# Designs tried in a protein design run: designed miniproteins, single chains. Part 90

Each design is a single chain, and the fold is of that chain. pLDDT is the mean over its residues in the fold that is shown.

## One batch from the design tools (miniprotein)

Design m3321
Fold by ESMFold2-Fast:
Structure m3321 (fold): chain A 50 residues (1-50)
Amino acid sequence: EEEKIKELGEKARKAMEEIRKLYSQNTPENIKKASELMKKFAEEAAKAAE
């Protein structure tokens, strides 16, 4: 579980960087992609927590 927390932290950092990049352009397409990345990360985090 501790190893999965470390992996989750790294995935969170990477996801935040991708989302930040998408939001910096602030287009409807990029906002949709950022939202989709957030959803995907949330699903991954939920699976890791189980």
Scores: mean pLDDT 74

Design m3322
Fold by ESMFold2-Fast:
Order: C-alpha cells, then sequence, then structure tokens
Structure m3322 (fold): chain A 57 residues (1-57)
C-alpha cells in the first residue's frame, strides 16, 4: 500500500488525476461489498481511495 503511494508521488499526479483514481477505487470497493471481489481486496481499495483523496486535498 505505501509503495503504491510512493509510485503516485513519483509520477507527480495532479489533484484531478488523484480524484479520478479515488472514484475508480471506490467502485472496486463497492463491487467487493456486493460479493464480486474478496473482502480483503475491497478493504484495500477503500484505504487507497481515502489516501488518494487526502493527497488530492
Amino acid sequence: MQQLLESIKIHKMTPEELRRMARVLENVARDAEAGRLSPEGGRAAREMAELARKLAE
């Protein structure tokens, strides 16, 4: 998870790109809640979405 955040910083993503990433990750988390993905995957997606939003501030 932290390695993914470092990769995002290295690529110098804009706040708009980070917000788009957060939306995609939220959709992944919703699919996990619907039972289409593992609970672990859904939790990781939610955490990554929250971090992406914080980075976008």
Scores: mean pLDDT 72

Design m3323
Fold by ESMFold2-Fast:
Structure m3323 (fold): chain A 66 residues (1-66)
Amino acid sequence: SAADLALAKELAKEIEKELVRESLTKPLSNEEGRKRMKERLIERLKEKGFSEEEAEKLAEQVLENP
């Protein structure tokens, strides 16, 4: 739903801030950063009550349409 996608986008913004802070001490490649974003976003969506399949679909939607 639009509300689920909006939640996923807000979680992605928070993860991006975390990854930026981490990159100040250990630089990440674009590929590594994208992989870590996807993994952390899936885990946070699962913590919010989404199934792994739902979390993966939402994470892909956020990454394809930022």
Scores: mean pLDDT 78

Design m3324
Fold by ESMFold2-Fast:
Structure m3324 (fold): chain A 60 residues (1-60)
Amino acid sequence: MYLQALEDIEGEGYKAKKGDVFEVLDTNLEKPGWIKAKSLKTGKEIYLPLNKVKVVPKDK
């Protein structure tokens, strides 16, 4: 499953731009309202806020 940033997102040690795509790594809810994902652009594993991303198809 892939996620796309709806807006620029700044977190601890990373910056994501609107339109950046991430691969979901884990749906284990260690942090409610957050999802662990890997940036397709940088390969970095990060937590993304669920309210600032959308699910996108792999072929987009």
Scores: mean pLDDT 73

Design m3325
Fold by ESMFold2-Fast:
Structure m3325 (fold): chain A 70 residues (1-70)
Amino acid sequence: SEEALAQVANTVISLADEDGRVDADKLIEAVKKLPGLTEEQKQAIIDAIRELAENGYVDAGALLDALRKL
């Protein structure tokens, strides 16, 4: 849902450091705890995080752009 996507976006923004980088493992844990997402939606988001992760971090902007395509 649009509300669930907004919750994911807010989580990404809240976990981002000064350089816009998000700890991938922390973000995955947070996504698993979010209400309003199906298990299939959670898995798709987690897969996107894993695909974009470099050295354990994801660029917040790149992830948010990828999530718009889901």
Scores: mean pLDDT 82

Design m3326
Fold by ESMFold2-Fast:
Structure m3326 (fold): chain A 61 residues (1-61)
Amino acid sequence: MPLSRREVAILRLLAAAGEAGLSVAEIARALGLSPATVRRHLKRLKERGLVVERDGRYLVA
């Protein structure tokens, strides 16, 4: 199943942040999205094994 435009944007942003990762609030601010919208997309990306959460921060898997 193809990724949504927002999911691709989140993955690009996380790749640019590297090993430091980003919080939900940082992703929301960078992309102009609500934290709830970001959490929904991050849940789907985690279910697909494309991102991982470490200490409240998100990184590309």
Scores: mean pLDDT 84

Design m3327
Fold by ESMFold2-Fast:
Structure m3327 (fold): chain A 61 residues (1-61)
Amino acid sequence: SYEEAKKKAKEAAEELAKSTTPEERREASDKFQEALDELKKASPPEEYEKEKRELLSISEG
């Protein structure tokens, strides 16, 4: 569902922001990208672009 994909993407973004080692950042980045791909499939294009901007901001810490 859209809500589930959005929640998963937010959790992945927060984990990426928390990551400190190169290994952690690689793994968290991969999970975040997977979650964004799921969100894109579950969302209308307009909603995806808006959510993606917010999630990228979260992922930057």
Scores: mean pLDDT 81

Design m3328
Fold by ESMFold2-Fast:
Structure m3328 (fold): chain A 58 residues (1-58)
Amino acid sequence: MTEEEIEEAVNIAVEVIKQLPKEKHEEALENIYKYAKEQYGEEVAKKIVEEVKKKLEE
């Protein structure tokens, strides 16, 4: 997975999570991690989740 593909996935995830109530953000992040781990592997999944968390804290 390229850095461009990771950035696209992160941006999509952030947009989806921002539409959810604050209390659902943790559950959504867990679901994203599980999905990404199954599709792309653990290292990519961790990177996606960390970037999503960073953008959500802005």
Scores: mean pLDDT 79

Design m3329
Fold by ESMFold2-Fast:
Structure m3329 (fold): chain A 56 residues (1-56)
Amino acid sequence: SEGVRRAAELLGLSERSVLGIVELLESGLFTPAQVARLAGVSQATVSRAVRLVRAE
């Protein structure tokens, strides 16, 4: 999606990493803090990725 590409470019991540972050958070199984630890990013980056992907 366009939002995934934009998030990846703005955050300096791969599109695959952005998709993984969004999928983990949307699963409902992990908190934003846990997703951040699993992906190796800050909680702010998790929040930004989700917001950018949803801002279509």
Scores: mean pLDDT 80

Design m3330
Fold by ESMFold2-Fast:
Structure m3330 (fold): chain A 68 residues (1-68)
Amino acid sequence: SAAEAFEAAAAYLESVPGAKVERIGDDTLVATLDTSVETLIGTVLRLIGDFPGFEVSVKGNVITVKRK
């Protein structure tokens, strides 16, 4: 379900070392990553590949994941 996909995305982001994850409503996740560029890129690629129901945007070290 969409709710299960959202919880899975949130759990994945919380598992990333150096990530601080904030939930906004029931459709948006904001992750601030105090980590390497390689980990940031890997995290974005994983989100795009494994969570296709979500729009992923990046600004600096902040990743925003929003339900489509």
Scores: mean pLDDT 83

Design m3331
Fold by ESMFold2-Fast:
Structure m3331 (fold): chain A 73 residues (1-73)
Amino acid sequence: SDLARQAQQLLAQLKALAEQMGITVSFADGAILSAQQAKDAITAQATAQGNTDLANQAQQLADQAIDKVKQMS
């Protein structure tokens, strides 16, 4: 479905952002939990670096992905 495709694209962007920061994300725990875990890890590291823009980007990607997944339920 279009929602599933959009959710996967948002999750892929979140995963790419984590990988750029040297964070390994499994995405094995289901879409919502994986998005939350990735967002938390990226946000913690970005905040430690003083990078508010990066933390906000991770949160927006995760929130959008979770919203798309919830719309499919």
Scores: mean pLDDT 79

Design m3332
Fold by ESMFold2-Fast:
Structure m3332 (fold): chain A 100 residues (1-100)
Amino acid sequence: AAAARARELVTRAYIALQNGDFEKAKELAEEALRLDPDNAGAYTVMAEAYLKLGEFEKAKEYADRALAIDPRNTLAQRVLAEAYKKLGEEEKAEEYKKRM
């Protein structure tokens, strides 16, 4: 039940991201992590929400956590590439872009 609820919350969080509601996406992802602390999708939502809010160091932290759980998470790799680019670390940005 908890894992299924966490998946539903992550789905709703992605919809919030698509609608530009980044704070709502974070709230839903945080609830998902409370139910399922190793949910890579929830960490990915947090990473993209922070990226869109201009919090590049936090975006990197959450994307790194998502990739530690799911190394093939393409969205988390994309968030890392963009976060490194925004932080001025072009070589690291190119490294993650090549993984996509």
Scores: mean pLDDT 85

Design m3333
Fold by ESMFold2-Fast:
Structure m3333 (fold): chain A 60 residues (1-60)
Amino acid sequence: EEEERRERVIREARSLQNEAKYKGDPKAYELAQRGIDAAERGDIETAVKLVEEAKRLLES
């Protein structure tokens, strides 16, 4: 489950990173990038928080 959660978070973060780039939101882009980095290092809790913050910034 932890490994699946890690891959899922990375996938979500990459999607958000692309969306942030398209919308021109550098803060959301950086949060998504940091989320990817945290997840790749195995810090899933931090990665999830960063991804959720990026999502909130990109909410219409």
Scores: mean pLDDT 80

Design m3334
Fold by ESMFold2-Fast:
Structure m3334 (fold): chain A 61 residues (1-61)
Amino acid sequence: SGAEARLQELKAKIEEWERQLEALQKNLPSLPPHEAEVVQKEIERIKQDIKALREKLKKLG
């Protein structure tokens, strides 16, 4: 069904964002302070986006 295809797409998007998050967190200690602040804000944004998408997945069943 179309719902199953949509669920798989959302799961793939979460996996992509989690990989991006891991890469950003791994590189954070090697960044200069100004770049580290920008990356920390991006990390928080990605975490919020993942949380929101996971809540949508729970509602879709």
Scores: mean pLDDT 83

Design m3335
Fold by ESMFold2-Fast:
Structure m3335 (fold): chain A 68 residues (1-68)
Amino acid sequence: SREEERAAVAREIADRLNEIGDALDALVEAEKALKEAKKALEAGKASEADVAAAEAAVAAARAALAAV
């Protein structure tokens, strides 16, 4: 029935929104880690390699978000 089709579509939308939400949360945390890594580099407590790794993590999180 049309009601069963609507329920199935609503569930697919909810599942996809949850996946997008998880990917957004991961990106926010990666951006936060990058800010902390840059701050630690300025304080002499991290290396340029640590910042580069954090930038790569942000790029990976953005790619993951684009894939969902």
Scores: mean pLDDT 88

Design m3336
Fold by ESMFold2-Fast:
Structure m3336 (fold): chain A 80 residues (1-80)
Amino acid sequence: TIEELVEEFAELVKKLTDDPEILELVEKLKEAVKNKDLETAVEILQEILVKLSEAVKTEEQKKLLDEADEIAAKLVEEMQ
């Protein structure tokens, strides 16, 4: 389900960063999905991915980011 994918995405984001701004965006993403505001959800999701890509430096972080990108792609597909 979309809700399961959002929770999986949130767990990966928490492994990548402790940035409160990014974590706040994750909560806004969950709210947008819950409210079926799919346009806003996609915009927030893309903003999270951009911020994460700027923060990652290690091979392990890059692998987790690739996993987050894959889940995000599934979310966008399910929301369209």
Scores: mean pLDDT 81

Design m3337
Fold by ESMFold2-Fast:
Structure m3337 (fold): chain A 71 residues (1-71)
Amino acid sequence: MAEAEQLYQQGNELKRRGEELAREGRVSDAIAEYEQAIALYEKALELDPNNAKAKQNLASTRLVLEHLKSL
């Protein structure tokens, strides 16, 4: 349980860094941070499949990543 929460919080930190990099126009760096955030959210959900916030953040991060890759 604590391990799943730690992975989720690490994913949130990487998502935040990706958002900052995207605002700076550093698209390639933002993509790398979002891809790492997605991997951490997926690991968190493997340990705790009922984390609704992790599911929401995973889905929203995937949409942002898809948009950035289309630029």
Scores: mean pLDDT 86

Design m3338
Fold by ESMFold2-Fast:
Formats: C-alpha cells, sequence, structure tokens
Structure m3338 (fold): chain A 75 residues (1-75)
C-alpha cells in the first residue's frame, strides 16, 4: 500500500539521518540544486562530477534523500 511504502521510506530516511548520510553539506547543496539556485559554474562542475561514478552516486543519493524528505513533509 502507499501507506506502507511511505512508512518504509520514513524509516529508511531516519536511518540515513542517524548515520549522517548524506552529509549536511551534501543535503544543503542538493536542496539548492532542486530549487534551481545553482550558478552556471556549479552546473558545469556537476557535469564533470557525473563522469566519476562514485561522485555521481553520492550526488544522486543526496538528491533522492532531499526529494523524499520534501515529499514526506507534504504528507
Amino acid sequence: SVEESLARLRAALAAARAAGVPSEEERAFARRALRGELSDEEVKEIEELLKDPEAAARLERALAVVLSEELLARH
């Protein structure tokens, strides 16, 4: 059910926060990115980071966590 999926998502987010992953700096950057607050230079830096699979995975995780937190805050 949607309710069970949201409960599992909340539990996963709580565990991630307790583990400090992503970091507060990574979360702040992800929030700025989602709000369209990045400069053209920062966007180019992201394009370079996406060439590194490990860095790309960290960025994607931070974006997913922030999006999930904002989704849960509305529900």
Scores: mean pLDDT 72

Design m3339
Fold by ESMFold2-Fast:
Structure m3339 (fold): chain A 92 residues (1-92)
Amino acid sequence: GISKAIAVALQIIGLELDGAEVRVEVEGRRVTLTFRGVTEAQKEQAKAIAELIASLGAKVRVEVEGDTVTITAEDVPEDLLRLLEIMAREKE
């Protein structure tokens, strides 16, 4: 529901405020979240975001390479898609 979608958005904002470089890309119902310059603790936070997105019904894939975490979500629910589209537009 919308409460979980808001929780996802707030956790993404929290990682950015804690110094991670965050990129949000939206293509239809597919979302790609890229977190760069992350600590080990922030990698666990990014994984928690991925788990929360999956709990909303999305199909989620997580890739970790060095200090970069990439989350790819497909079939993202409308409430979460709307919030992530707003975030993507403000960064492009």
Scores: mean pLDDT 82

Design m3340
Fold by ESMFold2-Fast:
Structure m3340 (fold): chain A 64 residues (1-64)
Amino acid sequence: GGGGDELMALLGRLTSQGALDIYKKEGKLDEGIKINEELGKLFPSAKDEMDKIRKEGEELKKKK
C-alpha cells in the first residue's frame, strides 16, 4: 500500500475509537461495533486495526 492507505487507516482508527467511546457511554455498543465492522470493509488496509477495536467493544459487552 501507499501513504494514502496508511493515512486512511490511521483516520479510520481514530474515528472508530471516538465513535466506540460515544456508543459505550450511550449503552449502544452493538451499534458502535457494527459501524466499526463496516469501516473495516470500506478500508481493507485498516481491517486489522478495526478488528481489534471491534473485539475491544465485544469484551466491553461481556462485562455488562
Scores: mean pLDDT 67

Design m3341
Fold by ESMFold2-Fast:
Structure m3341 (fold): chain A 55 residues (1-55)
Amino acid sequence: SEEERIKEWQELVAKIFDIAEKKNWDRDEFLEFLLKIAPKLKTVEDLRKFVEELE
């Protein structure tokens, strides 16, 4: 359902920020990187792949 997809999207976004905090990445550089790639993260699958790349 659309509600399930929205939930998964939100959970994946939260996980991205958690990973950044755990790895102690520079906040400003990480946010600039996210803004640059955000237009490419159109589907939940795109977010899943991005999370895998961050791990």
Scores: mean pLDDT 75

Design m3342
Fold by ESMFold2-Fast:
Structure m3342 (fold): chain A 62 residues (1-62)
Amino acid sequence: APLLAVAVAPSPPLAPDYLELRVGERVLVHEVGDDGLALVRSLATGREGLAPASTLEVLGEV
């Protein structure tokens, strides 16, 4: 099952496939790559993209 996480630091869109996240945004984490990037989906916007795993705090499974 995907993990529910919250952004604890802002994630700027550094590349076209990066998702811009603001502190307090909730996301579903689909996978985490070996490069430290997580594939996430924003619960607020429904958008999917990459964010640094270090900006996320995992809350639990959904």
Scores: mean pLDDT 79

Design m3343
Fold by ESMFold2-Fast:
Structure m3343 (fold): chain A 124 residues (1-124)
Amino acid sequence: TSEEEKELFRRILEELIRFFDLETLTGISREVFIDYYLSLVDEGADPRSLIAGLLRSIGDEILRTPLEDFPTNTEEGRIVKEAVERLGKERVAELLYEAAERVLEAKSLEEVERILEELKERLR
């Protein structure tokens, strides 16, 4: 992985952590998430596979999180909670799983960013 691709991967990861408020949902800090995933890239893991796996994990987390435990202190957390209230947990998880499959088929991390932007729009 090039330094430019690694920097784009880091930005995508930071965006996912922020949008889904993964620190609140998982209890794992932003720094620990970033360090862990960057270490996997340094060991030769495909960034697209890592992002797809993370999206599936977020979907699974949404399915098991009680509605009252969804974050409401941030605009992003409220967007996700409102999507779950409007669409139901199963549908929100399906959108994340569909995005994960699209990410695996993406030809570049720039395409991954586009897929994630479309996902965010579907949740708004």
Scores: mean pLDDT 85

Design m3344
Fold by ESMFold2-Fast:
Structure m3344 (fold): chain A 90 residues (1-90)
Amino acid sequence: SELIEQAKKLLEEAEELVKEAEKLAEEGGDPAEVGKLLKEAMEKIGEAHGLAQQAVQASGEEGQKLYEEVEKRSEELLKRGKEVQDKLNE
């Protein structure tokens, strides 16, 4: 499904933003810049979920399987983002 492929691309972009935020936080970079990266990542995760829901409606079984992958990947990225925020608030 094209919608699921778009959702997966948004998750890949969110993962890159989380990695950038993790690196910047580790290097003692600007907390405001780290927060901006995490906010952008969370927005992309939200968009990916919306597209995955539409894909389930459009492509049934294929959409459902890939929706589960999108959900799992988004949970991991949200967990990593929280770990970065917790590190900044130490």
Scores: mean pLDDT 83

Design m3345
Fold by ESMFold2-Fast:
Structure m3345 (fold): chain A 73 residues (1-73)
Amino acid sequence: SEEEILELTREALELVREAYKALEEGDFEKAREYIERLRELAEKLAESEDPKAQEFAKELRETIELLEKELAE
């Protein structure tokens, strides 16, 4: 449903913000937990038949890659 996709999108955006905050605070364990949850959300969105959800999943995966690079520094 459109409401479910919107809710998953909002959750993903919140987790991205929390992941960056954890990285800034040096809480790498918490950052990894948020990144793992983001990967799960990206997979769920990618499995959707809705093209908008699939497109957002691609954008989310790019954000996850950026977060992973910051963890590797």
Scores: mean pLDDT 84

Design m3346
Fold by ESMFold2-Fast:
Structure m3346 (fold): chain A 72 residues (1-72)
Amino acid sequence: SATEELRAVIDAVLAHLDGSTASPEERVAALDDAIAGLRAWAAEARAAGDDESAAIAEAARAELEARRAALR
């Protein structure tokens, strides 16, 4: 499902960051890029009338924003 795909992508990104010697700055940059991508996806889905995909993208974005806040 789209939810499983989005979760797998999120988990892979976080596992990569946790398994590397990435600095807090590098982790923030990676999260900011992912958040921007999900915002664009949600906007395009809404423009197309695909509320389900927009909701899934927004949920993933909110989770990544929470994780970014934890890196303060």
Scores: mean pLDDT 74

Design m3347
Fold by ESMFold2-Fast:
Structure m3347 (fold): chain A 61 residues (1-61)
Amino acid sequence: SMEKERRKKAHELILRAISLRLRAIGLRFESRLTGDKRLEEEARELEREAERLLKEADELL
């Protein structure tokens, strides 16, 4: 059914968003340790992408 397909896609998007957030956390820790501002910017990009995926998932539910 279309509802099962939407729910499955929403779950996949949520899992991808969680993965991106975990990567962003790692990059932020590395940025604080090294002082590399590029890692902080990369973390922000991953967080923005995760928010986009979560918004798409919310629209499917």
Scores: mean pLDDT 88

Design m3348
Fold by ESMFold2-Fast:
Structure m3348 (fold): chain A 60 residues (1-60)
Amino acid sequence: GVNPLGQAILDGDLEKVRELLEKNKSSLTPAQLEQLIDLARKKGHEEIAELLEEVLKEVE
């Protein structure tokens, strides 16, 4: 199915990204988080990119 976290990032929905990260944080790899950070930055969603970077620090 469609990746709901990726879709929330594309939509710039910070609250939805936060909710989905809390649910999926333990199953996300550093490589996946780096891809999502890149996606958020390419779309100009800097606050979402910063949130993803904080999660990356917690899983490393």
Scores: mean pLDDT 80

Design m3349
Fold by ESMFold2-Fast:
Structure m3349 (fold): chain A 97 residues (1-97)
Amino acid sequence: SAATLAAVAPALARAGAQPSLEEAARELLREAARRAREGDGDAARLLLEYAHFVLAIEHALTGDEEARQRAELASEAIRALEEGDLERAARLAEEAA
């Protein structure tokens, strides 16, 4: 939705300003955890989807096993949001960051 995009736009801008894909993903994951704890599951999900995408690109370019593991945690966080468990989603996002 337009409201969800507006809510996440500052975090996306901060992620885009980071010097690496790793730092970009970390910025997105930290914001996702904050949004989940605030009860904004839609914003948290969008941020986690972007973080997962960034980490998948990092893994594809570098073969970095840590990036793969962090992408898996981001996917697990998305699944937790789908189940309505915002606190678990926040914890998994923090673990991935």
Scores: mean pLDDT 86

Design m3350
Fold by ESMFold2-Fast:
Structure m3350 (fold): chain A 58 residues (1-58)
Amino acid sequence: SMEAAYEAAKRALAEALAAGLSPAEAGRVDHQAAIEEGGATDEQAENAVVRAFIDLGV
């Protein structure tokens, strides 16, 4: 679901940034988390990543 994808993306992005990853590296990790943890399609994962970046001010 989009909600599960967004929750996974938001958490993964926060963890990646805390670990010192660049925005590009964080984006790759975030996309993968949305798919693997959120059960997202590729398109849903892209939307979840964009939303997470906006919401976290990246």
Scores: mean pLDDT 83

Design m3351
Fold by ESMFold2-Fast:
Structure m3351 (fold): chain A 80 residues (1-80)
Amino acid sequence: MEKLEEARKLLEEGQKALENGDYETAIDLFKKAAELFVEAGDYEGAAQAYGNLARTYALMGKQDEAVEAIKKARELKEKA
């Protein structure tokens, strides 16, 4: 239960970092959020975090990393 609250907070903080153009901070926050969502068994939340990670990589021009994050999001969504 605490892990879900922490994961949601990190997801929100990652979104704010994206809005501020702090892509490196957003990547770190989305990765931590995804890890906590997986630990909590919230695969839908984890997929959302990887989706946001993919968007961040795409905005940075890191196409290969964006594609890998999209694949991970799809894999997690299948488990949800």
Scores: mean pLDDT 85

Design m3352
Fold by ESMFold2-Fast:
Structure m3352 (fold): chain A 55 residues (1-55)
Amino acid sequence: VDGDELAAKGKKLVEEGASDEEVADLAYKLAKGYGDNDEVQDAIADVLNYKGELR
């Protein structure tokens, strides 16, 4: 699994108007499908940060 590619695809969904709920649901499914994969977790975090919720 390529985390950078997953992040790019997620960011594209955000740009196309995906809701925070849709992004979170995709993230949850990816985590379930790939298990304890740090690369996937990093991609998920990158997409959520790109959404503009940097705290």
Scores: mean pLDDT 66

Design m3353
Fold by ESMFold2-Fast:
Parts: C-alpha cells; sequence; structure tokens
Structure m3353 (fold): chain A 84 residues (1-84)
C-alpha cells in the first residue's frame, strides 16, 4: 500500500500542476483525485472547449504528473475531460 507521505506528495503535485494550467491557459480546471490502493487517478475537468494550445498545456502537465508519480513509486493515471 502507498504510504501517507507518498499520497500527500502526489496530491500536492496534482494541485500545483492544475494551478499552472489555469495560469497558462486562463481556463478553469476542476481537479478530481481518486485513490484506490497503490493507484491514483487524477481527472482534470475543463469547462468548455479546448483550443489546440490549451490541450497541449494540459497534456504536458498530465505527463509531468505521471512522471512525478513514478519518481515517488506511485502509479498515477491522468485523464483530461472537456465539459460543456
Amino acid sequence: MMTKEQKKKVLEEALRLSEEVERETGLKVTTLVIVDGDEVTVSYLVDGELSPEAREVLERKARELEEEGKKLGVEVKVSIVETS
């Protein structure tokens, strides 16, 4: 099972990266984090349609979060969801 410290670090990174997305894109992002055993699923819900530029930022930040998770020994799955 994932340690409390690993869980805390992943949550902190998920929130930090969502703030960076909002700053770079000007979009409002709702971050949902679900923890199931040693797996963490992070969903970035974006209000409205994504421009190609905003999508690139979100995808880059999603990959950064996945890599940070790997460094912490945590399996992180990131999804990007456009809401209407």
Scores: mean pLDDT 79

Design m3354
Fold by ESMFold2-Fast:
Structure m3354 (fold): chain A 79 residues (1-79)
Amino acid sequence: DVAEEALKLIEEILKKKDLSEEQIKRLEELADKLRATGDPLLRRAAQYIYTAIAAARMGDMETALEALKLALEYLRKAL
């Protein structure tokens, strides 16, 4: 389940408060799949994941982690 994989990865990132390039790539792949489902909650989660990736690539880890927390809320509502 793509939503369960995304939830697990985001929880791990939030616990460690660190986001590697490999995790960014995996988040992007998962966000693309979440968007493809057509589920409004999963699409909203994907939007926040894309926001987190953009923030992380700019070096703004605080904004990235906050966006991932919002993505996590929508994933939990969908599950």
Scores: mean pLDDT 87

Design m3355
Fold by ESMFold2-Fast:
Structure m3355 (fold): chain A 71 residues (1-71)
Amino acid sequence: MLERFAELVREAARALLAGDEERAEALNREAMELLGEIMREAAEAPPEKAQEVLERIRAIFDEVGAEVAAA
């Protein structure tokens, strides 16, 4: 789940940088739907596991944001 989310966020960012707004929007919608599922599962998980998931989501956004800023 988190790996697929990271892939979708990175692909959406790359599509946006390439000017492919339609692809970027489609990939972002899929990523947000998957994020909803991840957050739902995290809500039912033990606090330690929920924290790990949130930290990984933050790391993904930080990594993608840095890649976009460097482009």
Scores: mean pLDDT 80

Design m3356
Fold by ESMFold2-Fast:
Structure m3356 (fold): chain A 83 residues (1-83)
Amino acid sequence: RPLPSAEEFRERVERLVEELNYEEIKTPAHSLAAAAMLLAGELRERAPEVADLALEMIKNAKTEKELALVAQAVVEVLSELLN
């Protein structure tokens, strides 16, 4: 399975954010953001545009709820790409 473009990555993350139930996210938002940043770092050499977009999406979250949803979605998508 080839690595997605930045556009495909954004679409997957945005779709997953719409599907995620905030009430089911038990991991703190800052812990999810840290995990997402670490996974983005692992992907940087292979897909720098995807890694940069992942970090941008996390930085653009303005509330704790937005951060939790975006970071959880980013972690799930990046984990699939690294496995």
Scores: mean pLDDT 85

Design m3357
Fold by ESMFold2-Fast:
Structure m3357 (fold): chain A 85 residues (1-85)
Amino acid sequence: MRKESILHLGNATGAALLGMQTGSRASVDEAREHARKVEELGDEESAKQANEIVEKGEKSVRAMAERDAQEAAARAAAEAARAAA
């Protein structure tokens, strides 16, 4: 039981961290799945930690998506300005 809970917590942390670094929604979704498995094992302490890191991953992916949208808009504006010149 202990080893399985620690393994899933580690996998949730790793997947969430990958999502935070790359902006990958799929990685955060994998982290959430591992957090659910920790909850199923009845390890409330590890489940809280796993859910906390998943929440941080979700917020980071959202912030990265907003930055990417802003960069895309800036690129489009620069291209339009060049076409108008």
Scores: mean pLDDT 80

Design m3358
Fold by ESMFold2-Fast:
Order: structure tokens, then sequence, then C-alpha cells
Structure m3358 (fold): chain A 73 residues (1-73)
């Protein structure tokens, strides 16, 4: 199911969802929710993306897995 993943029109809802992930603060969650391309890179497993690496560093892959798990649960 994917409608919830496509909540880019409701950044607050997406941010609340992302803030549940360990290592994602509410501010970072809002940043991701406001940037659907960046969120897509993180969720899609593109932890090599420069902007994803900038936010999470070496944790980018781990955080991306957690976000995907939370959204897929």
Amino acid sequence: MGPELDLVDDPEGVAAFLARVEGIDPETARRLAADPELLSQLVGGDSEHPRVRELFGDRAGRIGEEVRRLLGA
C-alpha cells in the first residue's frame, strides 16, 4: 500500500510518521517531509545520495531501512 507514503501534500503528517524513526528528530522529519525527492531517496534505499548522507552520515542506510519498515508496517 502506498497512499500514506505519498503524503507530501501533508508534510506535518509525514513528519510525525518519520519522527518515530530512531535518529530522526521532528525538525529533520519536517525537512524530509517538505522534500519529497529527498524522502524518496532515503526510503528507496539510495543512502548514497549526497543530501541523505548530509543529514544522516554513515547512518543513512540504517535510517532509510527503518523509515521503509515503519511506512511498510
Scores: mean pLDDT 68

Design m3359
Fold by ESMFold2-Fast:
Structure m3359 (fold): chain A 63 residues (1-63)
Amino acid sequence: SEEVERRRAEGERWYAAASPERQAVIKEIADTLNRIGDNLDKALKLKKEGASKEEVIEAIKEP
């Protein structure tokens, strides 16, 4: 989505301008956000396919 692309671009700009120490922290945050996004996409697909509320919630919680 446009919002995901905007946040990714913001992260890239912040990362490029940051110190190496801050770059490591930014990468960790970006990796976490990407995982959450992937889980949300899986949950949305399950919901569209008629999965139960419990199954959708479990998909969001996947590590």
Scores: mean pLDDT 78

